# Designed miniproteins, single chains: the designs that were tried, part 80

Each design is a single chain, and the fold is of that chain. pLDDT is the mean over its residues in the fold that is shown.

## One batch from the design tools (miniprotein)

Design m2770
Fold by ESMFold2-Fast:
Structure m2770 (fold): chain A 81 residues (1-81)
Amino acid sequence: SKKIEEELKKAREYREKMSPEAREYLDKAIEAVKRGDWGEANEYMSKAVRAAAGNPEDREAALKAARSIQLAAQLLEEEKK
């Protein structure tokens, strides 16, 4: 879906403002979404936000990335029959 790809693209754009540790968790969350594992994706995004907590810019980027991953996962689940 074009909408899923657009949300994943937004998550990758926010990645540039994230710390290396938060980026690693975001990358794992994106792979979990691609596998259809929303539970694992959500856990990795929680870890990304926690890793980013020490810096306001990092934390804001991680929260925006988490929103995009959440929307991508919701769209992916809605496309399953």
Scores: mean pLDDT 82

Design m2771
Fold by ESMFold2-Fast:
Structure m2771 (fold): chain A 88 residues (1-88)
Amino acid sequence: ELEERLREAGERLMREFGAPREWVEEQVEKLLAAHKKNPEYPLLSVEEIEELIAQGILLRLVRERRRADLARRLEEWLRARGLERLAA
């Protein structure tokens, strides 16, 4: 179920990076709304959802010029995952 995967991905980001629950929940709601509008899209994996939530939080932090510590950690994590995909 998509909602369960979204919650699991959000909890992983909160645990690993200390991302604020409110920001994670905002991204989860955006992803749920997008899927509800396009229900025929394939179900995303927990890892893919983590990347989307992390990107959404990073974009917000860059826009608001807040939490440079969290923004840097999320950017480095996303970069490392991108390099893994290129190396595979």
Scores: mean pLDDT 72

Design m2772
Fold by ESMFold2-Fast:
Structure m2772 (fold): chain A 73 residues (1-73)
Amino acid sequence: AVERLRELAREMEEAIRAGDWARAEALAAEMEALALAEYERLREVDPEAAEALIRATQEEVARLAAVYEEVLA
């Protein structure tokens, strides 16, 4: 789950840097859907994995926000 989220984040960064906003938007939606589905699955059965997913999501969102600001500057 975390690995796939980080893969999608890397693809989103590549799309942002290439100016492919449509692809970046689609990847952002896919990341959100994956994170929500996996969090709901893990929260009751593996709380540590759920917490790791939240942390990974927050880290990637912050990193992508910085990339977006860099590209738009």
Scores: mean pLDDT 82

Design m2773
Fold by ESMFold2-Fast:
Structure m2773 (fold): chain A 65 residues (1-65)
Amino acid sequence: SSALEARLREAVRLYEQGKYEEAVALIKETMEEYGLTPSQLLDLLERLFGREKGRELASLYAENS
């Protein structure tokens, strides 16, 4: 869980830097490695970063994946 959270936090840092392609790539790698569904990703992002930010990140991933 700690390693998963660290990777998602890094994806958020990339997103905040405007590095959207790199952020999406890291999310894809994390989902593949941990076997996460899109619904599980949304739940984790909302839990770690709050509802607004989590939904924004999930939307970015869905639009660019």
Scores: mean pLDDT 81

Design m2774
Fold by ESMFold2-Fast:
Structure m2774 (fold): chain A 85 residues (1-85)
Amino acid sequence: MEKLSEEEIETLLEIVDEAERVYREQGVDAAIAKMRELMEKHKLSEQVRKMLESLAAAVEAHKDDPAAVALLFALFRAELEEERK
């Protein structure tokens, strides 16, 4: 897999932070819709789109487990922060 650029990492972090905010305020379905809205708004590479679609699918699969959803967002953010090093 190609290493993510700094710009791609910053865009992914912005999308994830906004999606987690929407999840806390409005729940899983709204958070997934927000992620897809932001993916359409930003010009993303295929790699970045696949990463976000994978996260959206994992969040949807665990929608009845708020702790698992929170952990998925935290792990995705941690992975992106590690890529910045």
Scores: mean pLDDT 80

Design m2775
Fold by ESMFold2-Fast:
Structure m2775 (fold): chain A 80 residues (1-80)
Amino acid sequence: DGIAEAEEARRKASDEKVAITEQGAAQVAAYLRAAKADPSKREEYLKEAEEILRQTSEEVKRLDAEAAANAARKEALEKA
């Protein structure tokens, strides 16, 4: 059939993006809380949080854009 396999692949990719985003968000939140709890290391924790936030957001956007573009392109070609 192939449809179930395609849906499983999409679900897996979506779940991976969510997992990466949630893990990144959890790490950012942990660093922000640590920065508030220990002002002496605040700048170090904030730098780590900023880097994780930036990388996670960019990676998720790239994965979403690429997956959407590839899916739309393939569907259009298959229906042509």
Scores: mean pLDDT 75

Design m2776
Fold by ESMFold2-Fast:
Structure m2776 (fold): chain A 84 residues (1-84)
Amino acid sequence: SEAERAALIAQAKASAEAAIKGAEYLGEKSGEYELAEEAKEAAKKFLEAYTKYLETGSEEAKKKALEEAKKADELMEELREKAA
């Protein structure tokens, strides 16, 4: 339903915003500002692609969302290691 799509988009937005704030914090702690910006960008691109997938059913948008989510996860892991 449209209400279910709206709920999924809201959840994805909240998750992306949390990831962006997390990357900002880890970037500040590690001094890895460029990696933090890349992680933030990947989270933003994930949200954009996932929203498009949910609104249109586009398989290409789904693929982009998965690729950007994986990139964000990998960059966040690297940031966590450098902040330790």
Scores: mean pLDDT 88

Design m2777
Fold by ESMFold2-Fast:
Structure m2777 (fold): chain A 80 residues (1-80)
Amino acid sequence: SAAEAARRAALRAALEAALAELKRIKADKSLSKEEKIERIFEIEGRLLPVLRANADLVLSDPELLALVREIDALIEELLA
């Protein structure tokens, strides 16, 4: 449906943006570990409600699920 296609596109864009932001945080040598953690918590706060609202799309779409898993792995790495 058009509504599902719109949800999928918006979710993909949000996940790709979050992943890019996390990769920037990882690479940014000017940020302290504390500043990186604060930025990660801000990203999680924005992303978690979107993921919960669209869990059906994430679980049924291998590309979206792969993006979520990559984000999760990078967050775990950065918080360690």
Scores: mean pLDDT 89

Design m2778
Fold by ESMFold2-Fast:
Structure m2778 (fold): chain A 81 residues (1-81)
Amino acid sequence: MEEELKKLKEEVERLVEESGEAVRNGDYKKGSELLRKTVEKVEEMIELEEKSENPDEEMIKELREAKKRAEELAKKLEELA
């Protein structure tokens, strides 16, 4: 579980970085697709934490807020593509 959560965090960080690079290069379609993948990975992190013996409620809240922001940004990028 701890190793899985760490891997998901590393994947999210890479996807966010790649999305930002795509947007800077004017590739809004790629940026949106990478943000959609970020949303999927954040959802996996939320589910993993919720299934733990002692869920970190504050972490779950922060992850849900991050997911919502990523979804909203992805939608805006899709409109620009």
Scores: mean pLDDT 83

Design m2779
Fold by ESMFold2-Fast:
Structure m2779 (fold): chain A 94 residues (1-94)
Amino acid sequence: SKIEKILKEVEEILKSYGYSEEFIRNVLAFVRLLLEDSEEATPEALKGYLQLYIDGVSEPEKVKEILNKIADLLESIGKRAAAVTLRTIAENFP
């Protein structure tokens, strides 16, 4: 599906920054939640969000770059609300 193709591109972005398979899996669950416009968060999606946030507090420039790359990708397929969510998360880092 189109969603699966986008998630593979997100996975490759995260791999390029050296993240672990577990971190990537959790973040992909969070991105899938945004892509599917789901109101019900899974434990994995919540963990992915929290892990990204913690990493962004420690390494704000790196995580801002990652979130903006993912947001650009989501915008390219018309997922504007999801992209705005990621950019808003990025803007909250120091």
Scores: mean pLDDT 83

Design m2780
Fold by ESMFold2-Fast:
Structure m2780 (fold): chain A 96 residues (1-96)
Amino acid sequence: SAARARAEAEAERLYKELKKEYQEILEKVVEYIEKGDYESAYKLLVEEIEKTKALSEEEKESMKKVLEHLLTSEEWEAKLGAVMILKAIQIIEEKA
């Protein structure tokens, strides 16, 4: 679909903007999603949210709620959501 093609293009663009450490985390998250192991993907992303000292507790809870919604979505939506969360963490850490 056109929506899927746009999401895949955006995910690729955002991936290239990630620092190497977040690219490596995303690769593991994507492997879990592709295997249908959404629980492991969720846990890995939650660990990164919790480790981010620049995020307030309210921001962490908000990100976790968005992530729960994405994990009930289609594979391509979950992949886009994962890269968006890691990019948001990167931007917030760069400002801190």
Scores: mean pLDDT 83

Design m2781
Fold by ESMFold2-Fast:
Structure m2781 (fold): chain A 95 residues (1-95)
Amino acid sequence: LEEKLRELLKESLNSPEENLEALLEILSEAIEKTIEKLEKEKILTREEVYKLLLGAIENNVSEEELEKLKEIAELMEKEMEDKLKAKQQEILAKR
């Protein structure tokens, strides 16, 4: 999953490696937090989430899987927002 995300970000952003690494770190943390929440609530297992995310990247998902992906995407978006806000606050406090 991380390797696939790294390739996708590299192609999409055309950014220096430094920025790519920072974005990948935030995204990886958001994914992990989302998986932890889904496992705690017994909605999806880690393996099921990875399968859905890889299927989405490869454009190989059913209509039923798309509905689950929307739910995962909403949770990831929230975790990303929280992580970005935390990073901004940390930078602002140091500068």
Scores: mean pLDDT 69

Design m2782
Fold by ESMFold2-Fast:
Structure m2782 (fold): chain A 80 residues (1-80)
Amino acid sequence: MSVATVTITIPGFEERLKKYGEEAKKELLELARLVSERIEAAGGHALVDGDTITVTLPGASAAEARALAEAALAEARAEL
C-alpha cells in the first residue's frame, strides 16, 4: 500500500512572530490543531514540528496529499 507524505510550512511565521509575538504563537498552535483535525477527518494523519506540518495520506498520490494539506490550511485560516 502506497502512502503519500507531504510537508508544509505555515507561511508568514517569521513575520507574524515579529509583529504579534505571543499572539502569533497562539494562532499557530490553533492553526496546527485545526489542520490536524481536518486531515484526520479526511482519513490522513498530521504531525506538527514547530511551524512545519507533515501530512500522511494512505492510498493517495503526493499531489492529492498536497492539495488536502493546502485546503486544510486555508479552511483553518478562514475559521480563525
Scores: mean pLDDT 78

Design m2783
Fold by ESMFold2-Fast:
Structure m2783 (fold): chain A 82 residues (1-82)
Amino acid sequence: SEVEAVLERFRENLERETKLMKKKFKEAGKDVKEYEKFVEEQEPAALEEIRRLSQDPEKLEELKKAIDEREKQIEEEEKKLK
């Protein structure tokens, strides 16, 4: 449950970042599909690593903090675009 919540938030952050990057790539005339493919290829490995690290209570706490900090950074960037 707690691990699932962390994984879900990581996925949400990744999706939000991808939307921001897609907007920037389109503005710069870069291939958005190439970036999407890169994210799709990397996501499974990242999720597996998070699951492995979450077996350690200390590492799980570090992951939660990192996700919280990243979420705040993404939220600030999104607010600048609205």
Scores: mean pLDDT 79

Design m2784
Fold by ESMFold2-Fast:
Structure m2784 (fold): chain A 78 residues (1-78)
Amino acid sequence: SRDALIARLVAFLRSLGLEASRAAVEAVLDAIRAKLRAGETLTRQDIRDLLAAAGIHPDDERLERLGTLLVIEAGRLL
């Protein structure tokens, strides 16, 4: 379910030392879904900007791990 996915992503972020609310994770997923539905290609910078708007500031290594997972999961919710 969407709720179970968001809970798992919040837990995953915490395991990386990143604090994020459920609402912040949901907002990021919805923003990524909107861009994918529009046929947009998401760059690393686009994902960084979306995370920053939600108060999440990963380093480059964590961004690669998290960004790939977020795009895949947002695509599954299309």
Scores: mean pLDDT 80

Design m2785
Fold by ESMFold2-Fast:
Structure m2785 (fold): chain A 90 residues (1-90)
Amino acid sequence: ATATVKLTATSETEVEVTLVSSTAPVEVSYTLDTETDLITITVKDLETGAVRTATVGKPNVGESLEVTLELVSDEEIKNLILEEAKKKLA
C-alpha cells in the first residue's frame, strides 16, 4: 500500500500535515524538530500494522511539500527477498 501526505509550513514553528491519498486505511503522525527544522512523518497501516517513517526538511513558511511512503510489512519484504533470490538461482 502507499500513502501520500502534504506538509505545509504555517509558521517558523508550526506545520500542517494533510493526508492527500492512501490505498489502505492509515494513521498519520508527525513531529517537528525546531533545532534542525526536520519533520519526521510516521504512517501506520491499520490493516497490516506496518509502520513507515520519513524525515524531510521543513519547507519555507507558506510553501508545501508532498511525501509518498510505501507501506509493506517486514514479512512481505522478507518474502520478496526470498522470491528474488530463488529467481536469480534459476
Scores: mean pLDDT 74

Design m2786
Fold by ESMFold2-Fast:
Structure m2786 (fold): chain A 61 residues (1-61)
Amino acid sequence: MTPAERRALVFTRAGLSAEQAQALVDAGGDRIDEMTLEELMKIPGVTKEQAEKILEAAREV
């Protein structure tokens, strides 16, 4: 499993589509699961609620 595939799974669990998850990985690099809430919110298209769900899902995967 690639790092991109793993993060796509995290984003899918947070309620994001696989295509949206890939776009966020491309925008934020390969360590989105290690980013802070404020850094996630600076990615185009990510709301505070989505950023919080991403961080929650990253702890559960």
Scores: mean pLDDT 67

Design m2787
Fold by ESMFold2-Fast:
Structure m2787 (fold): chain A 88 residues (1-88)
Amino acid sequence: SVEKKVLELAITTLEVTVRYLREKGADPEFVERLEKLVSEMRKALENNDIQKAKEILDEALRVLAEYNPATAEGFKKTIEGIKKILEE
């Protein structure tokens, strides 16, 4: 489904973002929180629990916004843009 593809892209983008933050010396506790949410989101998607994956994505975006609101907004806009293209 389109929704599952959007979630897969969101997970991959979050994994890259978490890796980047770790390399830049972000707070280890914050990085660990995001890594746990990414792992839980991937497991939900593997189980085809789309609703749970979406809920975990919303939580990951909230955690990211606590650290850097601009990065969280940029990420959200990127996901919304991808969704619009795939939902044509």
Scores: mean pLDDT 79

Design m2788
Fold by ESMFold2-Fast:
Structure m2788 (fold): chain A 84 residues (1-84)
Amino acid sequence: MEEREKAAELAGELAREAALKEGLSEEEAEKLGEEAKKRMLEILKDEEKAKKTAELLAEEAAKSSGEVAEKLAKIAEAIKKAVE
């Protein structure tokens, strides 16, 4: 249960930070973060979709660098723990 919440929170944080770096307002960034969190919780209801999402995020982390790569890897790990 807590691992699902952690995966959703990390997805929301990543989306908010990405929006802020793109120059969106704090309010718009917060809305995008909340949307990402809701989408993650929906994905986590389906074990097969969740595992596929974790694999995709892990691959994206390997292609990325710095803090974005670390966050993507943490989200992937949290999803994997939530559904296994």
Scores: mean pLDDT 79

Design m2789
Fold by ESMFold2-Fast:
Structure m2789 (fold): chain A 69 residues (1-69)
Amino acid sequence: SKDEFEARMARLIRELVEKAKALGLTDEQIRQLAIDIANEGMKAYDEGKSLEEIEERMRKVAEEKLAQL
């Protein structure tokens, strides 16, 4: 459901943002990371992906962005 998607997306974004804060990212980097993760999650949801696939794609974007810093 959309409510389940929104709850899981919000939880995962919080998890990944806290990880970024612990790594010493700036407020601007954290904001951009959250936007990039949220956009990928919404795109995957619109494509009809499962919740597990949506979370996997969001985690992959976060991993790629964090590896570039």
Scores: mean pLDDT 86

Design m2790
Fold by ESMFold2-Fast:
Structure m2790 (fold): chain A 71 residues (1-71)
Amino acid sequence: SAVDALKAQIDAIKDQMTKDTEKLVKEAKELEAKGELDTIEKAVEYTVRALLVVGDHTTQILDLRAQLKRA
């Protein structure tokens, strides 16, 4: 059904978001260990990049959930 297809798309995006988030967490720990997050500038650069990845996936999920509510 259309509802089942939309749910499958949401689940696929959630899975990708989880994988991307795990990569970002590992990267943050490695950067912290190297002292590469020890300045405000470096920390802000990393945070902005991480938020862009999370924000894109969140927007896609919200759009699909809105479609599911209308179905």
Scores: mean pLDDT 76

Design m2791
Fold by ESMFold2-Fast:
Parts: structure tokens; sequence; C-alpha cells
Structure m2791 (fold): chain A 73 residues (1-73)
């Protein structure tokens, strides 16, 4: 079964929403992400972004990954 975790950090939620805007993740995940619920598909999208950005591709929305997503124009 796909794993999921939750967060209350607005910056992490904003970064995950940015993955939808950049095309790494389907817009169908928007409502769950806005509620702070992240599935394995979100972790996979984070890994793809991290690999492209030259970051460690662990699928975790750490402070560096969040900052990079939020700073991307």
Amino acid sequence: APVAYTTTDPATIEAALRLIELGFLSASYREAIERGVFTADVAAAVRQFQALAGLADDGVLDAETVARLRSLE
C-alpha cells in the first residue's frame, strides 16, 4: 500500500504545491496536499525534482528542497 505522512508546516505545503505547478505532480493531489497529507506519489515527485536540481534525491521535503522549490521562478 502507498505510504503517507502529514505536515502542518505551511512552507512544506507550499513547496509540494509548487511541484504541481512545475508539472512533477498531478493537480488531482492539490486538495490532499493543501490539507497536509502526502502520499508516496508526492515523495516520488520530490525525488524527480531533487535529481533535476542536483540535490540529494531522498524524496524528503527538507529545508533545502523546500527553499529551492519556493525560490524557483
Scores: mean pLDDT 77

Design m2792
Fold by ESMFold2-Fast:
Structure m2792 (fold): chain A 63 residues (1-63)
Amino acid sequence: MIEKGKQAANDARLGAEKARQSGGPAGTRVAEHAQRGADLAEQYIKEGKGEEGYNAGVRGSGA
């Protein structure tokens, strides 16, 4: 689960970067959502909570 959480956090960060590049209000909202998910996922992973980290990362990059 920790490895999957790290992957989900990375995916969320990449999603945030792409959303920032698209620009505009919609791109900004998606980027902020994805960044929050990535940050939360990394925090859970540091705490050893791989499942919570995975879920946070997926929520950040997903919709």
Scores: mean pLDDT 77

Design m2793
Fold by ESMFold2-Fast:
Structure m2793 (fold): chain A 59 residues (1-59)
Amino acid sequence: GPAEEAARAGAAQGPGGAGAAVGAGLSMKTINLSEEEAGRLGARAAGVSERIGVQAARM
């Protein structure tokens, strides 16, 4: 159900856990490095945008 899926998604969305598994298992790949870098930039941009949005909504 939605509750169990939300809990699972929340636990699985840890960038540290996913990044550690990818780094440990898939070291030293040029294509992988490019994809991981793009993913990190996207995640950071989304986080910054949400922070700004929350602050703007509060005011």
Scores: mean pLDDT 54

Design m2794
Fold by ESMFold2-Fast:
Structure m2794 (fold): chain A 62 residues (1-62)
Amino acid sequence: LSEEEREELLEKVEREAVLMVAQGKIQEAIEYLRKKKREYEEKDPKLAEELERMIASLEKLL
């Protein structure tokens, strides 16, 4: 991904995860982020790293 594509995708993924958390679906948000990390970890390690940081933040809410 380009830097712009990475930022746009990261923002979209983060927004979706935040909406799930707002609905009380914290575990679903974590699983969604883990799925996205697996999808992109070979294609874009920087995106995967940012997704892992989001997962760690959400795990603190459990």
Scores: mean pLDDT 81

Design m2795
Fold by ESMFold2-Fast:
Structure m2795 (fold): chain A 80 residues (1-80)
Amino acid sequence: MAKIGEDDSIEEIVEKIKKTKSIDEGLATFIEASGLLSRKAKEKIENGEISPEEAVKQVNEELEALAKALAEKMKELEEA
């Protein structure tokens, strides 16, 4: 299982997804990452660092990058 740090960039999380060796690991890493990103966005809203609108936009952009990485990895593993 890839370890996702709270300070990991989206690029670092994408690389961790790409390094998974099974569909189950890739999906688990994606779920963990999406949960972490949502939690961090909520904390930033509560701390007044960003608006809810900015948080939704940021999370959507980040989830799109992660979903693309996961889809490519799943396709690679299914076609191997």
Scores: mean pLDDT 77

Design m2796
Fold by ESMFold2-Fast:
Structure m2796 (fold): chain A 74 residues (1-74)
Amino acid sequence: SAEQRALLEEAAAKAGLSERERRALELAVLHGLSAREIAERLGISEETARELVNRAALKLAAASGGDVLARIRA
């Protein structure tokens, strides 16, 4: 939803996510895409897609104590 996207964008900015990390996380969390599907959509390898999602999640956890990602996925 637009509300979930706005929450993710604000959380990503506060956590210092790059645009690629934010987009990969959005595709995984809001759209439920696999690493392979994210890779196809972004024109990168599956390994890179998985790395982007993992780094984004770790940055969010560090910034929010692990709460924000659970709330976005709710």
Scores: mean pLDDT 78

Design m2797
Fold by ESMFold2-Fast:
Structure m2797 (fold): chain A 76 residues (1-76)
Amino acid sequence: DSESVDEALRRAEALLARAEHDFTPADAPAVRAELADTEALRRLAASRGAPQEYVDRVTALLARTRALVDAALAAA
């Protein structure tokens, strides 16, 4: 489903931008909830035959966001 993958991609890009520029440890619960929601959208899009290239892009963005959140929390 192209609509689901487009939404997942947009959310993943916004989360990465937040993690790179605006993230504080106090934001972790909200960012983790949005990561879980975006991962659910990614899985839904993949199950509905979304192009693998977009699914892979969402996966990479979410992985990078998780790594940045984990690094910020470890530094706190």
Scores: mean pLDDT 81

Design m2798
Fold by ESMFold2-Fast:
Structure m2798 (fold): chain A 80 residues (1-80)
Amino acid sequence: SKVDKAIEEIKKVVEPIIEKLPKEKQEEARKLVEELIEALRNKDWESASLKLLEFVKLAKEAGIDTSEAEEKIQEIIENY
């Protein structure tokens, strides 16, 4: 399904970012990704975009460059 493909592509993009986070922040990041996935399954694009922004903010606060990941996830959401 389109949903399952989008979810798999998002997981591939976010996992390397989560792995670069401090262990304490990895749990929070994984929860945000789970909430993003749930929003996508419910076709709630507004909530999905908000959860993506929260994830990006968390990663940027940890000093991680998220520019490429943001672009890829936005393309996935827009084409879903």
Scores: mean pLDDT 81

Design m2799
Fold by ESMFold2-Fast:
Structure m2799 (fold): chain A 89 residues (1-89)
Amino acid sequence: MTVSVTLHPPEVVDGLIKVTSEIKMDEARPLAVIWDESGKVTINQPIQELPPNATVTVTSSLRDATSFTETVVDPSGKVLASATLNVQP
């Protein structure tokens, strides 16, 4: 099973940091998406079926976050893909 995650450069919207990710797969899959900001898990989405190309946009409420990590996990808890973006506060 081929899964990849790409994080786009961050943008600032209404004073909050916005990060957009692309999740690409060979076929639609039930996956969970976990989002970490500077070591704090801020989003832990339950398992749901994602299409072969999915875009996730996260707007951080943490002004001082210096790293953003998205992790994609299968129903068994296996990590399939992860990507990290470092930002300046």
Scores: mean pLDDT 72

Design m2800
Fold by ESMFold2-Fast:
Formats: structure tokens, sequence, C-alpha cells
Structure m2800 (fold): chain A 65 residues (1-65)
């Protein structure tokens, strides 16, 4: 879990996106369950924090189905 938090935080920082700890934790949880989500998050990193979180959560829901 915490290692994915660090990876997600690094990607957000590199993308110039400021995210709360709760937002980072939500994305890290999705990535921990489905490691392929890291690539999805990287592809979305040009968007705002809210858009990235929404896209990651939508993809996580799709993968969980």
Amino acid sequence: MSEYMEKVAKIAKEGGVEMSFAELLAIASAVAAHPEMLDVFKEEKGKSAEEILAAVNAKAAELLA
C-alpha cells in the first residue's frame, strides 16, 4: 500500500498536480488492487487532480466488474 502511495505521489508531482492525502490514498488503493492502473494514471497526469481521480476511479470500477 504505502509503496504505491509513493509512486502515485511522484507521478502527481511530476504532472504538476497537487492532490490531498485522501486522493492519493484512493488512487494508490486502486493501483494496489490492479497494478496496471499505474499506466492509466500516468496517461491521465496532464489533467487536474479531480479529473485524474475520477478517471482512475471509473477505470477501477470497470476492472472490478
Scores: mean pLDDT 67

Design m2801
Fold by ESMFold2-Fast:
Structure m2801 (fold): chain A 72 residues (1-72)
Amino acid sequence: KKERLEFLLKHEEEILQGIEDIVRGVEVAYLKNHPDLSEEEIAEIEAWRQRVLDTTRKNLEEAKKKYEEELK
């Protein structure tokens, strides 16, 4: 429905920012609890965060396409 697409379009940045803030919060909490992590381990955590954000962006784009197709 158009209302769902309009909601996603208006709130896309807020949703992405919210997820980004959550995954960064998890990263910060993990680093705080494990201050002796190696550079390799820190890089793995950063790669995980990037994967979550990339997946979220992809899912939002696919959801927008699906709602646009349902409106045709």
Scores: mean pLDDT 75

Design m2802
Fold by ESMFold2-Fast:
Structure m2802 (fold): chain A 64 residues (1-64)
Amino acid sequence: KVTVSEAELREAAERVAEKLGISFKEAYRLVRTALLAENTDVIITNEEVKEKVEIAAKILREVQ
C-alpha cells in the first residue's frame, strides 16, 4: 500500500524524535511500526504505543 525510500524514512524518524522528545532510534522504530501497520492492517492494542505510532504515521505521510 505505502512505499517509502530510506531517505523519507529517516526524515520522518528525525521529525518524530524532535516532536516526541525521544531518541532517533526509538523514533525510527515507531516509524517502521507505522509503516508496517499501514501495509499489513496490524492492530496495535497498547494505547500509549498506538498514540505514538499514529503521530509517526502522520509525519511519514507528510514527508511523502
Scores: mean pLDDT 73

Design m2803
Fold by ESMFold2-Fast:
Structure m2803 (fold): chain A 82 residues (1-82)
Amino acid sequence: DEKVLDALKKYLTSDEGIDYFLSLKTEEEIDAALYLLRLRLLELGADKEEIDKYLEIMREAIKNKDKEKLKEAIKKAIEAAK
């Protein structure tokens, strides 16, 4: 479980991972990506209140094309599952 969380953190905060999220153009695409991440993190033991908070920050960062805010929100969302 911790190994999976570390892999998610590594890959989702990479330039490739960040560029993927920032490439999402529609509300539906953003919703789908965040929904899948939410399901996975909840299965891995994430605190529901914390994960929902950071997923909302991720949504805002994606819409605003804010790379640094997105990286930080991803790190905190994954830490909420530890």
Scores: mean pLDDT 84

Design m2804
Fold by ESMFold2-Fast:
Structure m2804 (fold): chain A 106 residues (1-106)
Amino acid sequence: VPDDVERAKELLRRAIELIRTGKKRDIIKASGLMTVAMSLAPDSEEVARLLVEGIEELVKVTDVSDTETLKKQKELAKKIGEKFPSLKEKTDRVVELAEKKIKEGE
């Protein structure tokens, strides 16, 4: 059986690369990879750290009109920061970025 932590990290690194292309198809694929990675190693701080980076990149490329995606990413970042206090500074920054974009899309 593969190491679930290492597999999750591999999926998240690939997801971040896909998000950075800015292509809608690649971003959709990246969201799926992030969901699988969360399921593989939900208690790993290393995986959570990469997941927060993926969420930040996704929030940055998400259009202000896509408030549902922004709200979902905001809530996910909040939950990660609550579970992993070491990541709270980074998750709070991601939450602030998502909130700013949500207000612009109102």
Scores: mean pLDDT 84

Design m2805
Fold by ESMFold2-Fast:
Structure m2805 (fold): chain A 75 residues (1-75)
Amino acid sequence: DQKAIEEAQRYLEEALELAKRFSKTPEGQRLLQLVQRGVQEVQQALQMDPELGAKGARNLLEYTRHLVEEIERKL
């Protein structure tokens, strides 16, 4: 489903933008590396199963939001 792929791409882009917010800190650099790895895994899943990949993209975005909030709390 093309709609699932388009939604997944938006979630992945949003997760990367969030992960970049604190990229000047060591914690933010580690988060960016984690999210970049997650993006690669989700892109692999999208090639095999677009619905599974879209779910993975949404989960990655939610997880990234949580970790960004934790970093923000410590600054």
Scores: mean pLDDT 83

